# Designs tried in a protein design run: designed miniproteins, single chains. Part 5

Each design is a single chain, and the fold is of that chain. pLDDT is the mean over its residues in the fold that is shown.

## One batch from the design tools (miniprotein)

Design m143
Fold by ESMFold2-Fast:
Structure m143 (fold): chain A 86 residues (1-86)
Amino acid sequence: MELLEEVQRTLAEGQKIVDEMKEQAAKNGLSTEIPDKMEKVLKELQATVQQVGLGILTGEEARQRIAGLKAEFDKLKAEFEKELAK
């Protein structure tokens, strides 16, 4: 229950970040490639939660998967911020 609530919060916050980054990319004539990759990570987070509900993944496997996806999202965010700052 707590894991699902945490992921739903992460998805909402992540989507807001992606939307803001797409707007910044458009304003600065930059590629949306990084924000698009971040959006794909958010979709994989949603799929991971669905697979737990279907009994395909255990909660432990899901936690490991979610941690990896969060790390990838943060990495992509940092890469975009670095590109925007130049």
Scores: mean pLDDT 80

Design m144
Fold by ESMFold2-Fast:
Parts: structure tokens; sequence; C-alpha cells
Structure m144 (fold): chain A 76 residues (1-76)
């Protein structure tokens, strides 16, 4: 079963798990071709789920706008 050390540590571990699941779901809709080279390179070079989740978390806020734009074009 999952370890239960402290509420703070447990919260961080839970947040990471949620971020990973969300990152994978968002990745299916992510437009890598429209992303800046720096972010695209980081995503391609990411060898750890942690790095992927970190980039996805930071980009989740911005990608929400970009993903919406992509969906608009798809509707046209």
Amino acid sequence: MRPKLTPDSDAEETARAIALADAEAVFDNLDLSGLPADIAARLAAAKSPEELAAVAMEYAREQGLIAGLKEKVAKL
C-alpha cells in the first residue's frame, strides 16, 4: 500500500500522481508543432515521468489556450 509518512509528503505524492495522469491525457491533444523549440526539445528529451509532469504542469495553463485554438481549427 502507499506509504503514509506526513500529510504534506502524502499530498505532494498524490499531486504528482494526478499531474502524471492529467499530463498523459493532455498529451494526446497537445500540438507539439506549434510549441516553441525550447518546450518541444524538453518534451522530446524528457526521459523521466517527473520531467514530463513538470513541463506539462507549467504548460497546462498555457496549453489550455493553445489546445482550445487547435480544437477551433479542427471544427472548421
Scores: mean pLDDT 56

Design m145
Fold by ESMFold2-Fast:
Structure m145 (fold): chain A 87 residues (1-87)
Amino acid sequence: SLEEELEEAIELLKSPDPQAQVRAFDRILDLGVTTEKAREALRELLKSPDPLVQGYVLDRLRSLTKDPRASPEVQELARELLAEYEK
């Protein structure tokens, strides 16, 4: 189910492996889930001490704000997360 896939992706975000964190991030966005649970998991990822993870996440969010293939809800989530990060 969508809920099971989201839970698995959120658990993968807790991995110490940067590649696993990046895959989990992409999975959450590809699922198109914009619930508070997904939003909070993405906020925690943006606090990652790994500059490669942080750089990838920021570039992906910037791309999503202009991606016509992303849902309006995902585009708005990307804009809000970027605005929160830039403060």
Scores: mean pLDDT 80

Design m146
Fold by ESMFold2-Fast:
Structure m146 (fold): chain A 91 residues (1-91)
Amino acid sequence: MEELLKAVDELIERLKAAGDEGAARTLQTMKDELKKAYENGDLEKVKEILEDLKRFADSLIRTSTDPEVQAAAERLKKLADEKIKEIEKKM
């Protein structure tokens, strides 16, 4: 979880640097919800938020012209997918 949260933080910083403060705020809200669900042990909610993060990252990969935003989004998508698979094995 810590590595995934760091990937979210990196993408937030890249989005702010690129001037996309709206996307950065959306991602911050998703991070806060993910952290709360994880701390509460709500694995179903964690999985739902990770799927939302994966879709958001995929959208940024397709729409962003900033290679640093694209790279950070690709990393987040990979880590989210790996975490979803880990959670599914425990359910």
Scores: mean pLDDT 85

Design m147
Fold by ESMFold2-Fast:
Structure m147 (fold): chain A 94 residues (1-94)
Amino acid sequence: SEALQSIREAMDHVEKALDHLRNGDLTAAQEYAREAKKHAERALSLTTNPQAKESLREAIEHLEKGIASTDPQEAAAYLEEARRHLQKAAIALK
């Protein structure tokens, strides 16, 4: 599934963002989170599954909050929540 592949790409970018936060690089983390958001938005456009759509919308909202955060701990919390919602979207498409 192209939608599932886009969710996988979004999850990979969230992991990269979290890795950069662990290394103290908020700017790089925000860049990877923006890429994760693009992949999540692509997945949302490719799926007709209502449960996957809802989980993707939740993931996108949390990615936006993570990107907007100026506190690394707050950014990490939002990105962790985005990851959980992306995982739920992936499960809905299996």
Scores: mean pLDDT 92

Design m148
Fold by ESMFold2-Fast:
Structure m148 (fold): chain A 85 residues (1-85)
Amino acid sequence: GPYKLSPRQREVVRVVLRGVREGKSLEEIAREVLEALGLDPSDPVIFAVARHEAAEVAGLIRELERRLGRPPSLEEVIEELERRG
């Protein structure tokens, strides 16, 4: 079958989806991702990775919203990521 997200990866998607719905910046979303994972947001390398991943997921969420004509559900975002990975 297609690539399957781990529980931690699913939590990252949940945090990004919430942040996008709340209109948060990628910097704010990256901090919330790191906090959810118990990681240090003051580490510039870890922060840069989290921001990059948040940007990729946020871009996919916006693409799905355009295709569906409505905000996507968490499971729709996860299924699309698993289909592409």
Scores: mean pLDDT 86

Design m149
Fold by ESMFold2-Fast:
Structure m149 (fold): chain A 57 residues (1-57)
Amino acid sequence: ADKLLKQADEYSKLTGELSAKSTALATDRAGIMEGADLGVEAIGYAVTSVSLRNEAK
């Protein structure tokens, strides 16, 4: 369904945003742990996006 594809696109966007923020934080020694946490969250959104895209088929 088109609705699920739109939701998947929104989660893909969130994944990109969190991944970029995670990378920026990881370049600072003080931000490495926070960057890692955001990276894990981004992976979660990526998995949700893929799941929604598969459900739409």
Scores: mean pLDDT 73

Design m150
Fold by ESMFold2-Fast:
Structure m150 (fold): chain A 107 residues (1-107)
Amino acid sequence: MYREFEGASYAEAEVLDPEDPERVAFRGPLIGLELPYTEKAEAIVDKLVADNRWYSREEAVEILKELGAPDELIRYIEEHFDEVRVLGYYRVGGKLVILMVGRRKPP
């Protein structure tokens, strides 16, 4: 069985404080999602990047379902994160690669 989502935690992303760009507001695991390229998927992701906010787990799950993300990734997000933010995207080889970060609420 491939550990497809264990690699998501090997890279970290830094989110800068918009009021103080010398300050790192958040550091956490970088999550990459590969989807078949469609103009509709790009338009959705572009809007999410422009929105520039943290989505609740429930909001993130609904967004991922709309994008056609694999059930395994949706389950991984549900099990591991309380909030998700979309950082950016790029196209490669007829695919759309979406870059996200997840965080947990403190205990």
Scores: mean pLDDT 70

Design m151
Fold by ESMFold2-Fast:
Structure m151 (fold): chain A 86 residues (1-86)
Amino acid sequence: MMILPDPDRSLRPGDILSREELRERFGIDAPGAIVTARDGDRVEVTLYAHEPPTPEGSEIVRRGNTEWLISSEESRAAEKAAFGQS
């Protein structure tokens, strides 16, 4: 989590910043970042570990502090446990 200045309000939550944007605008050397929140003329971002995000792709490996789920997991509606008579 990091707070960056955005006085022109060009960044919004969910926006993905490239390495070049981070370096040129903010002096940060990171593979990428996602804007998670906004505070007036500043934005809160989460840096990506070591991979450039795919802005056109919907399958995001990291989204702020939330990771995607149900990629290979099957949630079975197993209502077999008739526990609790309440």
Scores: mean pLDDT 55

Design m152
Fold by ESMFold2-Fast:
Structure m152 (fold): chain A 71 residues (1-71)
Amino acid sequence: DELAKKREEVLDKMLERYFGVDVSKLSEEERANLYREFVEAVANGDKKAIEIAEEMNEELRKLAEEERKKA
């Protein structure tokens, strides 16, 4: 749905900032692999990955509010 698409766009933006790639040109499998690597980077204490994740957390909160309003 539209909300799920917006969440995916936020995640794509995180991946683009961390890896410096154009996510729109990636397959679903390639995108999933990059997301896994990003999560591993956060788990391993990569400061850039953590900073990007924290910056995007506010956008994810906004999407959660939109979902609650539509529920």
Scores: mean pLDDT 76

Design m153
Fold by ESMFold2-Fast:
Structure m153 (fold): chain A 70 residues (1-70)
Amino acid sequence: SEKEKLLKEVEEEFEKLIEKVKDDPEAVEQLKIMLENFKKYMSLASVEEAKEAAKDVKEQLDKLLKEYEK
């Protein structure tokens, strides 16, 4: 389904970021919590809501990446 594809894409982005910040256990834990919350939201969201949420989460992950590149 469209939602399953979006969830998989976001999950892969989280996995990439977690690998990059693996030396920071607090950051890893926060990312795991964010992913868990995203999964809960996706279970209830429409396809349109899911697309918007996936976009927002990807933008949030990009901002976090920039923070770690200081």
Scores: mean pLDDT 80

Design m154
Fold by ESMFold2-Fast:
Structure m154 (fold): chain A 80 residues (1-80)
Amino acid sequence: MLEVELDQPLRVEEGSIVLVKADDGGYVLGKVKKSEGNRLIIEDIFEKYGEFKVGDKVTVRVLSGKVEGPREAQGTIVKV
């Protein structure tokens, strides 16, 4: 499970596939469990490279699924 606090809300549908890239070179490909305001909860991680830490700056991109507004947002990891 991975939780990201976004700088702007992503209105993504549960079950959407997202790519999370860390500024330090790590990435995660996973499925959205929940979007709560600016907080994005990712489970069912099916690809991961590198290590993620609380406080890491990330870019989240929605690869599939319905989105209202932007498909990409910046954020910070708040739970690993």
Scores: mean pLDDT 81

Design m155
Fold by ESMFold2-Fast:
Structure m155 (fold): chain A 80 residues (1-80)
Amino acid sequence: MTPEEARELAKKYAELAKKSTDPKLQFAYSYMAAGYRALAEGRPDLAVEYFEKAAKIFKEVGQDELADFYRKLAELARER
């Protein structure tokens, strides 16, 4: 993923957070936006923390596929 792609995804999820009527999804999308922004800044450790927080919320709202995806993405971001 390029820094530009990560910035585009951060903007996308920030807008989804604004449009969401579910408070839990608002927080999940906000954490996703923060995670992708951290990746764009070359801070994978920070991105991991945000993606793990988003994954926990997605699991709580029954979005198990998204929860598993972002948990795995966080695990991969820890590897060089």
Scores: mean pLDDT 80

Design m156
Fold by ESMFold2-Fast:
Structure m156 (fold): chain A 64 residues (1-64)
Amino acid sequence: SMDQRMQELLQQFRERISRARSVDEIVGIVNETLDQVEDFSREQQLELIDQMSLIVQDYMASRE
């Protein structure tokens, strides 16, 4: 299902972000994830973007 695919992508995204060393790497990971979901609806893509944004914010806060 799309929900399962989204959860799997978000788990992979969390792992990749946790290993990122620069903002440029984070941007690259975001873009690569979005490229994988071009077949998603606009609404599903926005949900993914919102979740990815929260993951990045949490990660950045944890490294202060």
Scores: mean pLDDT 83

Design m157
Fold by ESMFold2-Fast:
Structure m157 (fold): chain A 82 residues (1-82)
Amino acid sequence: MPFRPELATLPDEEERRENEQFLLEVGRENGLEEKAREQVEEARELYREIERDPDAGVDRLAERYGLPPDAVANLRALLRSL
């Protein structure tokens, strides 16, 4: 598949809303609606943190989703190349 560097950038407000709706819907379908709400709230706080300090925010994102160090390094490199 073609790789799009923009997929490694922070989603804008419109993309965040779409992602939130998707997570809530998937949660409802799997009986995990409450967990989906918790994930959405945590994502909102994470995006707020990234807006204040992008470097620290990326580190927290990686820790939250358990990204390996190589993936974190690639994400940082992609963000710097944009």
Scores: mean pLDDT 63

Design m158
Fold by ESMFold2-Fast:
Structure m158 (fold): chain A 99 residues (1-99)
Amino acid sequence: LNLLKSALKAAEQARKAAEEGNTLDAVIYASIGIIAATVVVLYDKDKYPEVAELAEKVRDAFSQAANAAENGDFDTAIRYAKEAEELAKKGIEVYEKLK
């Protein structure tokens, strides 16, 4: 749960950085989100496969956001950061429902 909340916070920070045209911060926060989501996949895949599947999608969204920000495509970076944000929120909701 704490790692999914960390991924959500990273997505919010990456989106804000992209909205401000800050490539470095957008890439850093997206990278933090990739690490957090990857740890969820590794630890939860056997016990909570539905949470792990959402975490894989969060990781992929952050990867797209980082790539877009690195290329100066802030509109695409914002879109993928928002996608990571919504997927992380869904992952938290699913995890809380599972106990």
Scores: mean pLDDT 85

Design m159
Fold by ESMFold2-Fast:
Structure m159 (fold): chain A 81 residues (1-81)
Amino acid sequence: SHISLAEAEELLARERREFAERLAEIAAGLTEEELEELRRKLEELREKLEELRREGAHPVLLATGEAQIEAAEALIREAER
C-alpha cells in the first residue's frame, strides 16, 4: 500500500526539521578555512549558474544549481551567526 499524501507531507515536515538540526551541527563544526573555501565555491557556483542561464540550459539544471546555491548560503549564514 502507498503512504497517503497527508502522511507523506507530515513525514517530509519531520525530515525538514531534522535536516535543519543537522545543518546547524555541520555549521558548528566548520573551521574558518573551510568556511572561506565554501564562500569561494559559492561565488563560483553563482557565476556558473549565470553561464548556464545565458546558454539556455534546461530548467531542471537551473533549478538544481539554484538549490545548491541556497543550501550553501544557508550553511554560511548558520556558521556566521
Scores: mean pLDDT 77

Design m160
Fold by ESMFold2-Fast:
Structure m160 (fold): chain A 80 residues (1-80)
Amino acid sequence: SKFDELIEKLKKAKTKQQIRDVFSELVSEAVAAATDPEKIEEILKIARELQRVLDDPNKTVEEVKKAALEAFEKIKEILS
């Protein structure tokens, strides 16, 4: 699936900018795939929490990547 491709792309990301690019693409795809308002709200809540981690200058690339991978897997489960 496209979500599996984005998760694999995230695993290969080496910079915070690459993580941001994959994150933006995955959130757009997830919102487009979700038909239920409750699922959209849950996806956006996860996206907001990940955005806080991405915006934290004290977080390393590896810490941001770990948080993003966990968030992406949760979004994938919501869409299952």
Scores: mean pLDDT 83

Design m161
Fold by ESMFold2-Fast:
Structure m161 (fold): chain A 92 residues (1-92)
Amino acid sequence: MVDVVRPGPALQAFLRTFGETAEELLLSTLLSLVVQAVIDNRLLDPSDINVADLRGTPLGELLEVDRVDLNDVEGIRERLLRHAEVRTVELP
């Protein structure tokens, strides 16, 4: 089984900045897109590559944090799911 997320308006707006227009996507895909956004926008802390400085960024506004530990997958997931509906699907 896999978790599928349906983004709310704020998360949809964020995803469209990256060309993602799908109405539903896998939670794992969403998490990968968040990490890619951090890397592509050079948001990694030069003193700790596991930490992103999100201050003043659209991602920081969406997650409501100034800094995030990229290894805190559960914390990132929780904050993203405040802007999405989640359902579990059984793959045949």
Scores: mean pLDDT 79

Design m162
Fold by ESMFold2-Fast:
Order: sequence, then structure tokens, then C-alpha cells
Structure m162 (fold): chain A 81 residues (1-81)
Amino acid sequence: TVVRNAVQQLLEALGIEVSEETINTLSELISEYLNKKNESPIMVQASPTYYIRKISPELYKKLLKGEPITEEDIEALKKKY
């Protein structure tokens, strides 16, 4: 929930419209990363861009350019994790 809200607010601030499935997938992958590193979900509120960069440097670059996130991008991300 905290992670999902932080991801949604970041994407809204960047002007990027994404599906609920995309927000949920990113939030789940970040949550898995936090569990693996034994980090608190509150850290994502402080630095949501840091965690997106950690799960996918390629996706982070797209976000910086304001490029749309496609279903193929999300499937590629799921395959890596």
C-alpha cells in the first residue's frame, strides 16, 4: 500500500498515465526487492525513483524521458525477476 501509493504519485508527478496492472506490478517487484534487502516500505516514499532504478534501469530511463510504459516493458521486467 505505501509502496503502491509512492509509485502512483511519482508517475502522476511525471505526467505518465499507466494501467492499474502496471502500478501493481511495479509495486510488487519493489516490495520483493525490499524484502530481499530487508528494507522498510517507508523508504520508497522518500526515494521512489531510486527503487524504480534498482528494479529496472531501462524503465527508469524511459520515465526520465517521459516515454510511455508498454505492456512489453512490464513483461520484460517480470521475466527478469
Scores: mean pLDDT 74

Design m163
Fold by ESMFold2-Fast:
Structure m163 (fold): chain A 85 residues (1-85)
Amino acid sequence: SSIREELRRFIRGLEQQIEKAKEKLENLDTYSERQQRLTITTVRNVADMSEAVAKLAERMGDRELAERARKLAEEAREILKGLEE
C-alpha cells in the first residue's frame, strides 16, 4: 500500500537523521549549546517517531517494518541514555 511505502521512506529518513546525529555526538563539545540541544532533540524525535511507526507497522501486519522501526527506536533510546550519564 502507499502508506507502507511512505512509512518505509519515513524510517529511511529517520535512519539517516540518527547517523548524522551520531557523527555530531562524537564531537559534541565542538558545537554551540544550541546545536548540541538540536542534536539531542533530533535523537529524541527519532526514538519517538520510530516507536510510533513500529506500533503502526505491527497493526498493519508488516513484521519487517515493525522490527526495523523497533531497532531504530532502541538505538536512539540507548544514545539518549548515554547522554544522561
Scores: mean pLDDT 86

Design m164
Fold by ESMFold2-Fast:
Structure m164 (fold): chain A 89 residues (1-89)
Amino acid sequence: SNTQLGQQYLNLGRDYLSQGNYDLAIQYYQRSIDLQGDSNPQAYSLLAGALLNQGQYDDSIRYANRALDVDPNNIGARAVLSEAQRRLS
């Protein structure tokens, strides 16, 4: 199912992130989002964090805001948003 495949892509992204491979982590988080979208806001938060680590601040803010639109109490997304906004100011 799209849910199972989306979760597999999310897990692959997390594995690449743990290896410091932010490019592949971002690609797999994007694939997870394409399958699950707003049904899995964790993927937006994780993508925002990976983009922040690569210095992609505008995209990081976009996905952090998307995560917060779905889940306003997402602590990870709030932290990423705050840091990315500081980097652009």
Scores: mean pLDDT 89

Design m165
Fold by ESMFold2-Fast:
Structure m165 (fold): chain A 56 residues (1-56)
Amino acid sequence: AVPEATAAQLAVNKAVRKAIDGEMSVEEAVEEVENTVGPEYAEAVRRNIEAHFALQ
């Protein structure tokens, strides 16, 4: 449980979900997070999406 969820965590989770659902591209999701909360979190988005597709 993360009771103090930050805007950064919410932005990452939302972007990853939308990219997986096909509502936006991986590059669009990374760019959205980078512009919102910075490049450190943009890398987390890319890694989470890659891990999801690498599971195959």
Scores: mean pLDDT 73

Design m166
Fold by ESMFold2-Fast:
Structure m166 (fold): chain A 82 residues (1-82)
Amino acid sequence: SKLAEDIYNFIRNTPKEVILKAAKEVLDSSLPESQQQLKESLLKEIEEIVDKIQSGEISLEEFEKKYKDLLGLLSAIKLEAE
């Protein structure tokens, strides 16, 4: 999928701190304060995805297969970071 490829390349080529800052902004705008545990869980999962992609531990095919349900959220993070 072009969407998954664009997100994978964005994560591979963008500093981790920029991605995590954008992720926090997107999650804070999308979820209420009452869902703080969910925000923290998602942010931690995003950080894990970033680490795996940047270290080369996960391929594009594995990323798309494992994280297909997060592609929309990751796309929003990419737009926020731009």
Scores: mean pLDDT 86

Design m167
Fold by ESMFold2-Fast:
Structure m167 (fold): chain A 80 residues (1-80)
Amino acid sequence: MDELIEKLAEELYERFKKEGATPELAAEWAREKLEQGVPAEVVLRAAEIALNRLVSEGLLSLEEMGRLGRAIRETVEEAL
């Protein structure tokens, strides 16, 4: 797995733990990474890893994961 994807997944995971896993935070993080020049595919992969980890640790429900994933995809689509 790419070093960058793992680092971004860890960053998003930590932000969700500290600030709460909301669609607004997910969209803001995705926008920040795209503005920094991170490719859309890398942002989406990092998000999937972070969300799956939160679900596996019992910190996020499957319904919440679906909503957060959608917010990130919509943000990526809008930025392209």
Scores: mean pLDDT 84

Design m168
Fold by ESMFold2-Fast:
Structure m168 (fold): chain A 84 residues (1-84)
Amino acid sequence: MMSDEEKKKIAEKYGIDIRYVDAIQDLREGVPEKEVAEKYGLGLTVVRAMRDLLEGEETSDVRRKYMLPSGLVTLLSRAVSELK
């Protein structure tokens, strides 16, 4: 079980909100995408991108599929890699 201090360090390291770290952890635990999006106030497309990254999809494919900024997908990919 990851501590709140560990989650905060990952969020600070990648310059992302801690809610992204929490969302990635919930997705890893099998929480449905829609529930994660609602719980953390994140866009469903962002949560789906996180799921695809957790499943090992390439950042370029995820970026194109969801029409997300490359910078955001890169940061999410780094956070996902740290949390696996």
Scores: mean pLDDT 80

Design m169
Fold by ESMFold2-Fast:
Structure m169 (fold): chain A 67 residues (1-67)
Amino acid sequence: MDDQALENFRASLLTLDKADTVTAARLALRALGASEEYIAEVTARLEAAPDVQEAVDIAVEALRKQL
């Protein structure tokens, strides 16, 4: 279930631009109970990513770590 949920989330993020991917990842991490400090760290990594694909990969790995 968790892996399938993350795969569905990845597929959804790949239809968005980078800014929307960052916003979606932040909202998902907050919904999963991540600390504001962890959300800030992940946000910085997402904003530093060179493209949407890398940002999506970072977002999914951060969510997998939180699950």
Scores: mean pLDDT 78

Design m170
Fold by ESMFold2-Fast:
Structure m170 (fold): chain A 90 residues (1-90)
Amino acid sequence: DELKEKALEHLDLAEEHLSKVADKSEEAAEALKYASLARIYLTQGDLEKAIEYVEKAIEHARKAIPEGGEEAEEALKHLELALEYLKELK
């Protein structure tokens, strides 16, 4: 299904951007952890947990912006897009 594939693509991109600043920002490291959990649950078919962990990743990614700058901002955009695709799957 196209929506699940798009959500996974955006989660992968968010993880890529967060990984670039996870060593400089504890909030980025937490966001990366939750984005990875969301991806794992989504691949297992657990949509409810995938949504829960994307929402947690978004909270931490927002807090990561002051230290993570552009990378954290790009990650947040991808996490928000992933969440929209996941909501359409519901």
Scores: mean pLDDT 90

Design m171
Fold by ESMFold2-Fast:
Structure m171 (fold): chain A 68 residues (1-68)
Amino acid sequence: TAAEEAAKAAEKEGAKDAAKGARNAQILYDQGHYSGAATAAGMAAKTAEKEGAKEAARLNRQAYDEYS
């Protein structure tokens, strides 16, 4: 899923907080909480930007758009 790809990118880029946020979005999506998953992905995108993780930020924004 988009959140899973975002989590992998964040881990690869060393963005630990963004990776954790993306994993939370994945868990919420898997539980059927789509609006919660969108919110978590959006927060993870902002966290990735602060951590300098450009690819994780892009993929978390993609997850936000897909789950919204």
Scores: mean pLDDT 83

Design m172
Fold by ESMFold2-Fast:
Formats: structure tokens, sequence, C-alpha cells
Structure m172 (fold): chain A 65 residues (1-65)
């Protein structure tokens, strides 16, 4: 359901924020996309260190079979 998907996304956001905080990184970008051919929701987070280096975390959530 949309509620369960939203709760999953919120939990992932919280975990990514904890990783950022622990490393002294800032979340500078977030995107959410749905791929109907694969039945997945893709979360992409861009994180930036204090020196301006960027890293990306990608999480794929299967939502349909």
Amino acid sequence: SDKELQETIDSIRKLVQQVADKNGWKIVGESVSYDPDRGTVVLTFTLESADGQQRTIVVEIPVVQ
C-alpha cells in the first residue's frame, strides 16, 4: 500500500540521515523514481562532505511481482 511504501521510504531517509550525521556529511540531493517495467521504486541520495566531495546512495525497493 502507499502507506507502507511511504513508511519504508521514511525509514530509509532516517537511516541515510544517520549515516550522514555520523560521517559529518550533508544530504544535498534526493530523488524518487518508479520503474513500472521492473516494479521498483528507486531512491537516490546525494551526500556531500565538508570538502565538497559528493557520494551517492541508491536504494531499490521492489513493490510488485
Scores: mean pLDDT 83

Design m173
Fold by ESMFold2-Fast:
Structure m173 (fold): chain A 77 residues (1-77)
Amino acid sequence: MATPEARERLVRMADALIKTANILKKAGLISDEEADRIVELAQKARDAAMAGNLEEAVKYLQEAIDLLVEAIRKALR
């Protein structure tokens, strides 16, 4: 069952990903398109968590993290 604590943790993780993507975009480490896609997925994760759909929230967070890692790998080469 969805607990309030689990929901709050997923919301905080989504917010952290949104902030991280925006910081990396501002620093020029990732493209605007990459940052926007990561933010979109993180926002979907946040919305799913707020709706109590924790499994959906985790899936969107995983997709956002995978895109962030790939964008950083490209930037460091």
Scores: mean pLDDT 84

Design m174
Fold by ESMFold2-Fast:
Structure m174 (fold): chain A 120 residues (1-120)
Amino acid sequence: MRIRAEVEVEEDLTSPEQIKAAAEKIRDELLKAGVPERVADMAANLAYSAAVTLLEETGSPVGKIKARAEAWEDGTYRAEAEAVSKEDPSKKIKVEVTVNADGTALSAYAEGSKTLEELL
């Protein structure tokens, strides 16, 4: 079966510590939705990276983090996260990865941050 879940956190996130707590909440909600642990971990890590980078590059609170996870029966998965600035919704960072059953990355993508684009 294909498992598909989406989680959104809408809070005024002003520190990496608050963003980490939001990412852990995303992980927990994805696990409750039946997402495999490795996929929920990846989605939470992408959410943390996108939100922290947005906070550092803008100097302004992150207002929203959205994470999506999709897992196939063959063990392939896709994880995606988007962080949006509270003060300027046009300032957003999106990251996504597709990983096969053996853990090999099939694709990695970042948008809205040159720093994350260079790291992926």
Scores: mean pLDDT 83

Design m175
Fold by ESMFold2-Fast:
Structure m175 (fold): chain A 93 residues (1-93)
Amino acid sequence: MKVSVLIIVEGNDEELAEKIKETVTKVIREAGYEPEILGIFDSSKEEEFQKFFKEKRPDIIVIYKDGVLTVGATKDEVLPIAAKIEEALEELL
């Protein structure tokens, strides 16, 4: 099963964005699923990522803005993996 993820990170911190992507990918693979990263967006580009979210309908959304981490699931089936992603990212951030 593939788990699709959209990542939104504050600013142009490519190093932080890559660390978040690597952590998300690792957690999904360790849970026995195939990660599909749909995109990584700057949180200042809210209109662009909202449009992409509507068009691509990710299974999981990860938002890191103003020091606040939000991990959401669009389907009940991926809620357990979203929770594991949130825990792993809270340890990283």
Scores: mean pLDDT 78

Design m176
Fold by ESMFold2-Fast:
Structure m176 (fold): chain A 71 residues (1-71)
Amino acid sequence: ARIRVTVTALDKAGKVTVLVYSKGQTTKVEVTLAKAGDVRTVEVETADAGAAAGALGESAAASVTTEQVAD
């Protein structure tokens, strides 16, 4: 399965680490944002399509959203 992670810079440029959780599996994604308001997307492979959408963790000043991509 696959999910799309969208990271938006809220304040400033920098690196954001996103942790994606799926059915007992954790995937770490590092995203570099160039400036405030910058948006980056990354697709992450997950263990199960039915469990792919949902929980993620983040660090740094950013907004993070996830959506399920067709497998």
Scores: mean pLDDT 63

Design m177
Fold by ESMFold2-Fast:
Structure m177 (fold): chain A 80 residues (1-80)
Amino acid sequence: SEEAKKKLEERVEEMKELLEKLKNGEISKEEAKERMFEIVREMNEIAEKHKDDEEVIKYMEEIEPEFIKIGQEIGKLLME
């Protein structure tokens, strides 16, 4: 449970770092796209592994709006 929450937090932090690197031109759009897909895949794997853990589900619901918002910002930059 705690390990799952920590992994979810790490994925959100990786998305934030990816957004900043993309904004600063420190990463290519192609690399950013691949990294974003990797982070989303890892997030989904954590969710599936812990789908019956009510504490993890609640934590995912709490972080999901921020995660989606960051992903949308990355997506906009990738299309420009």
Scores: mean pLDDT 84

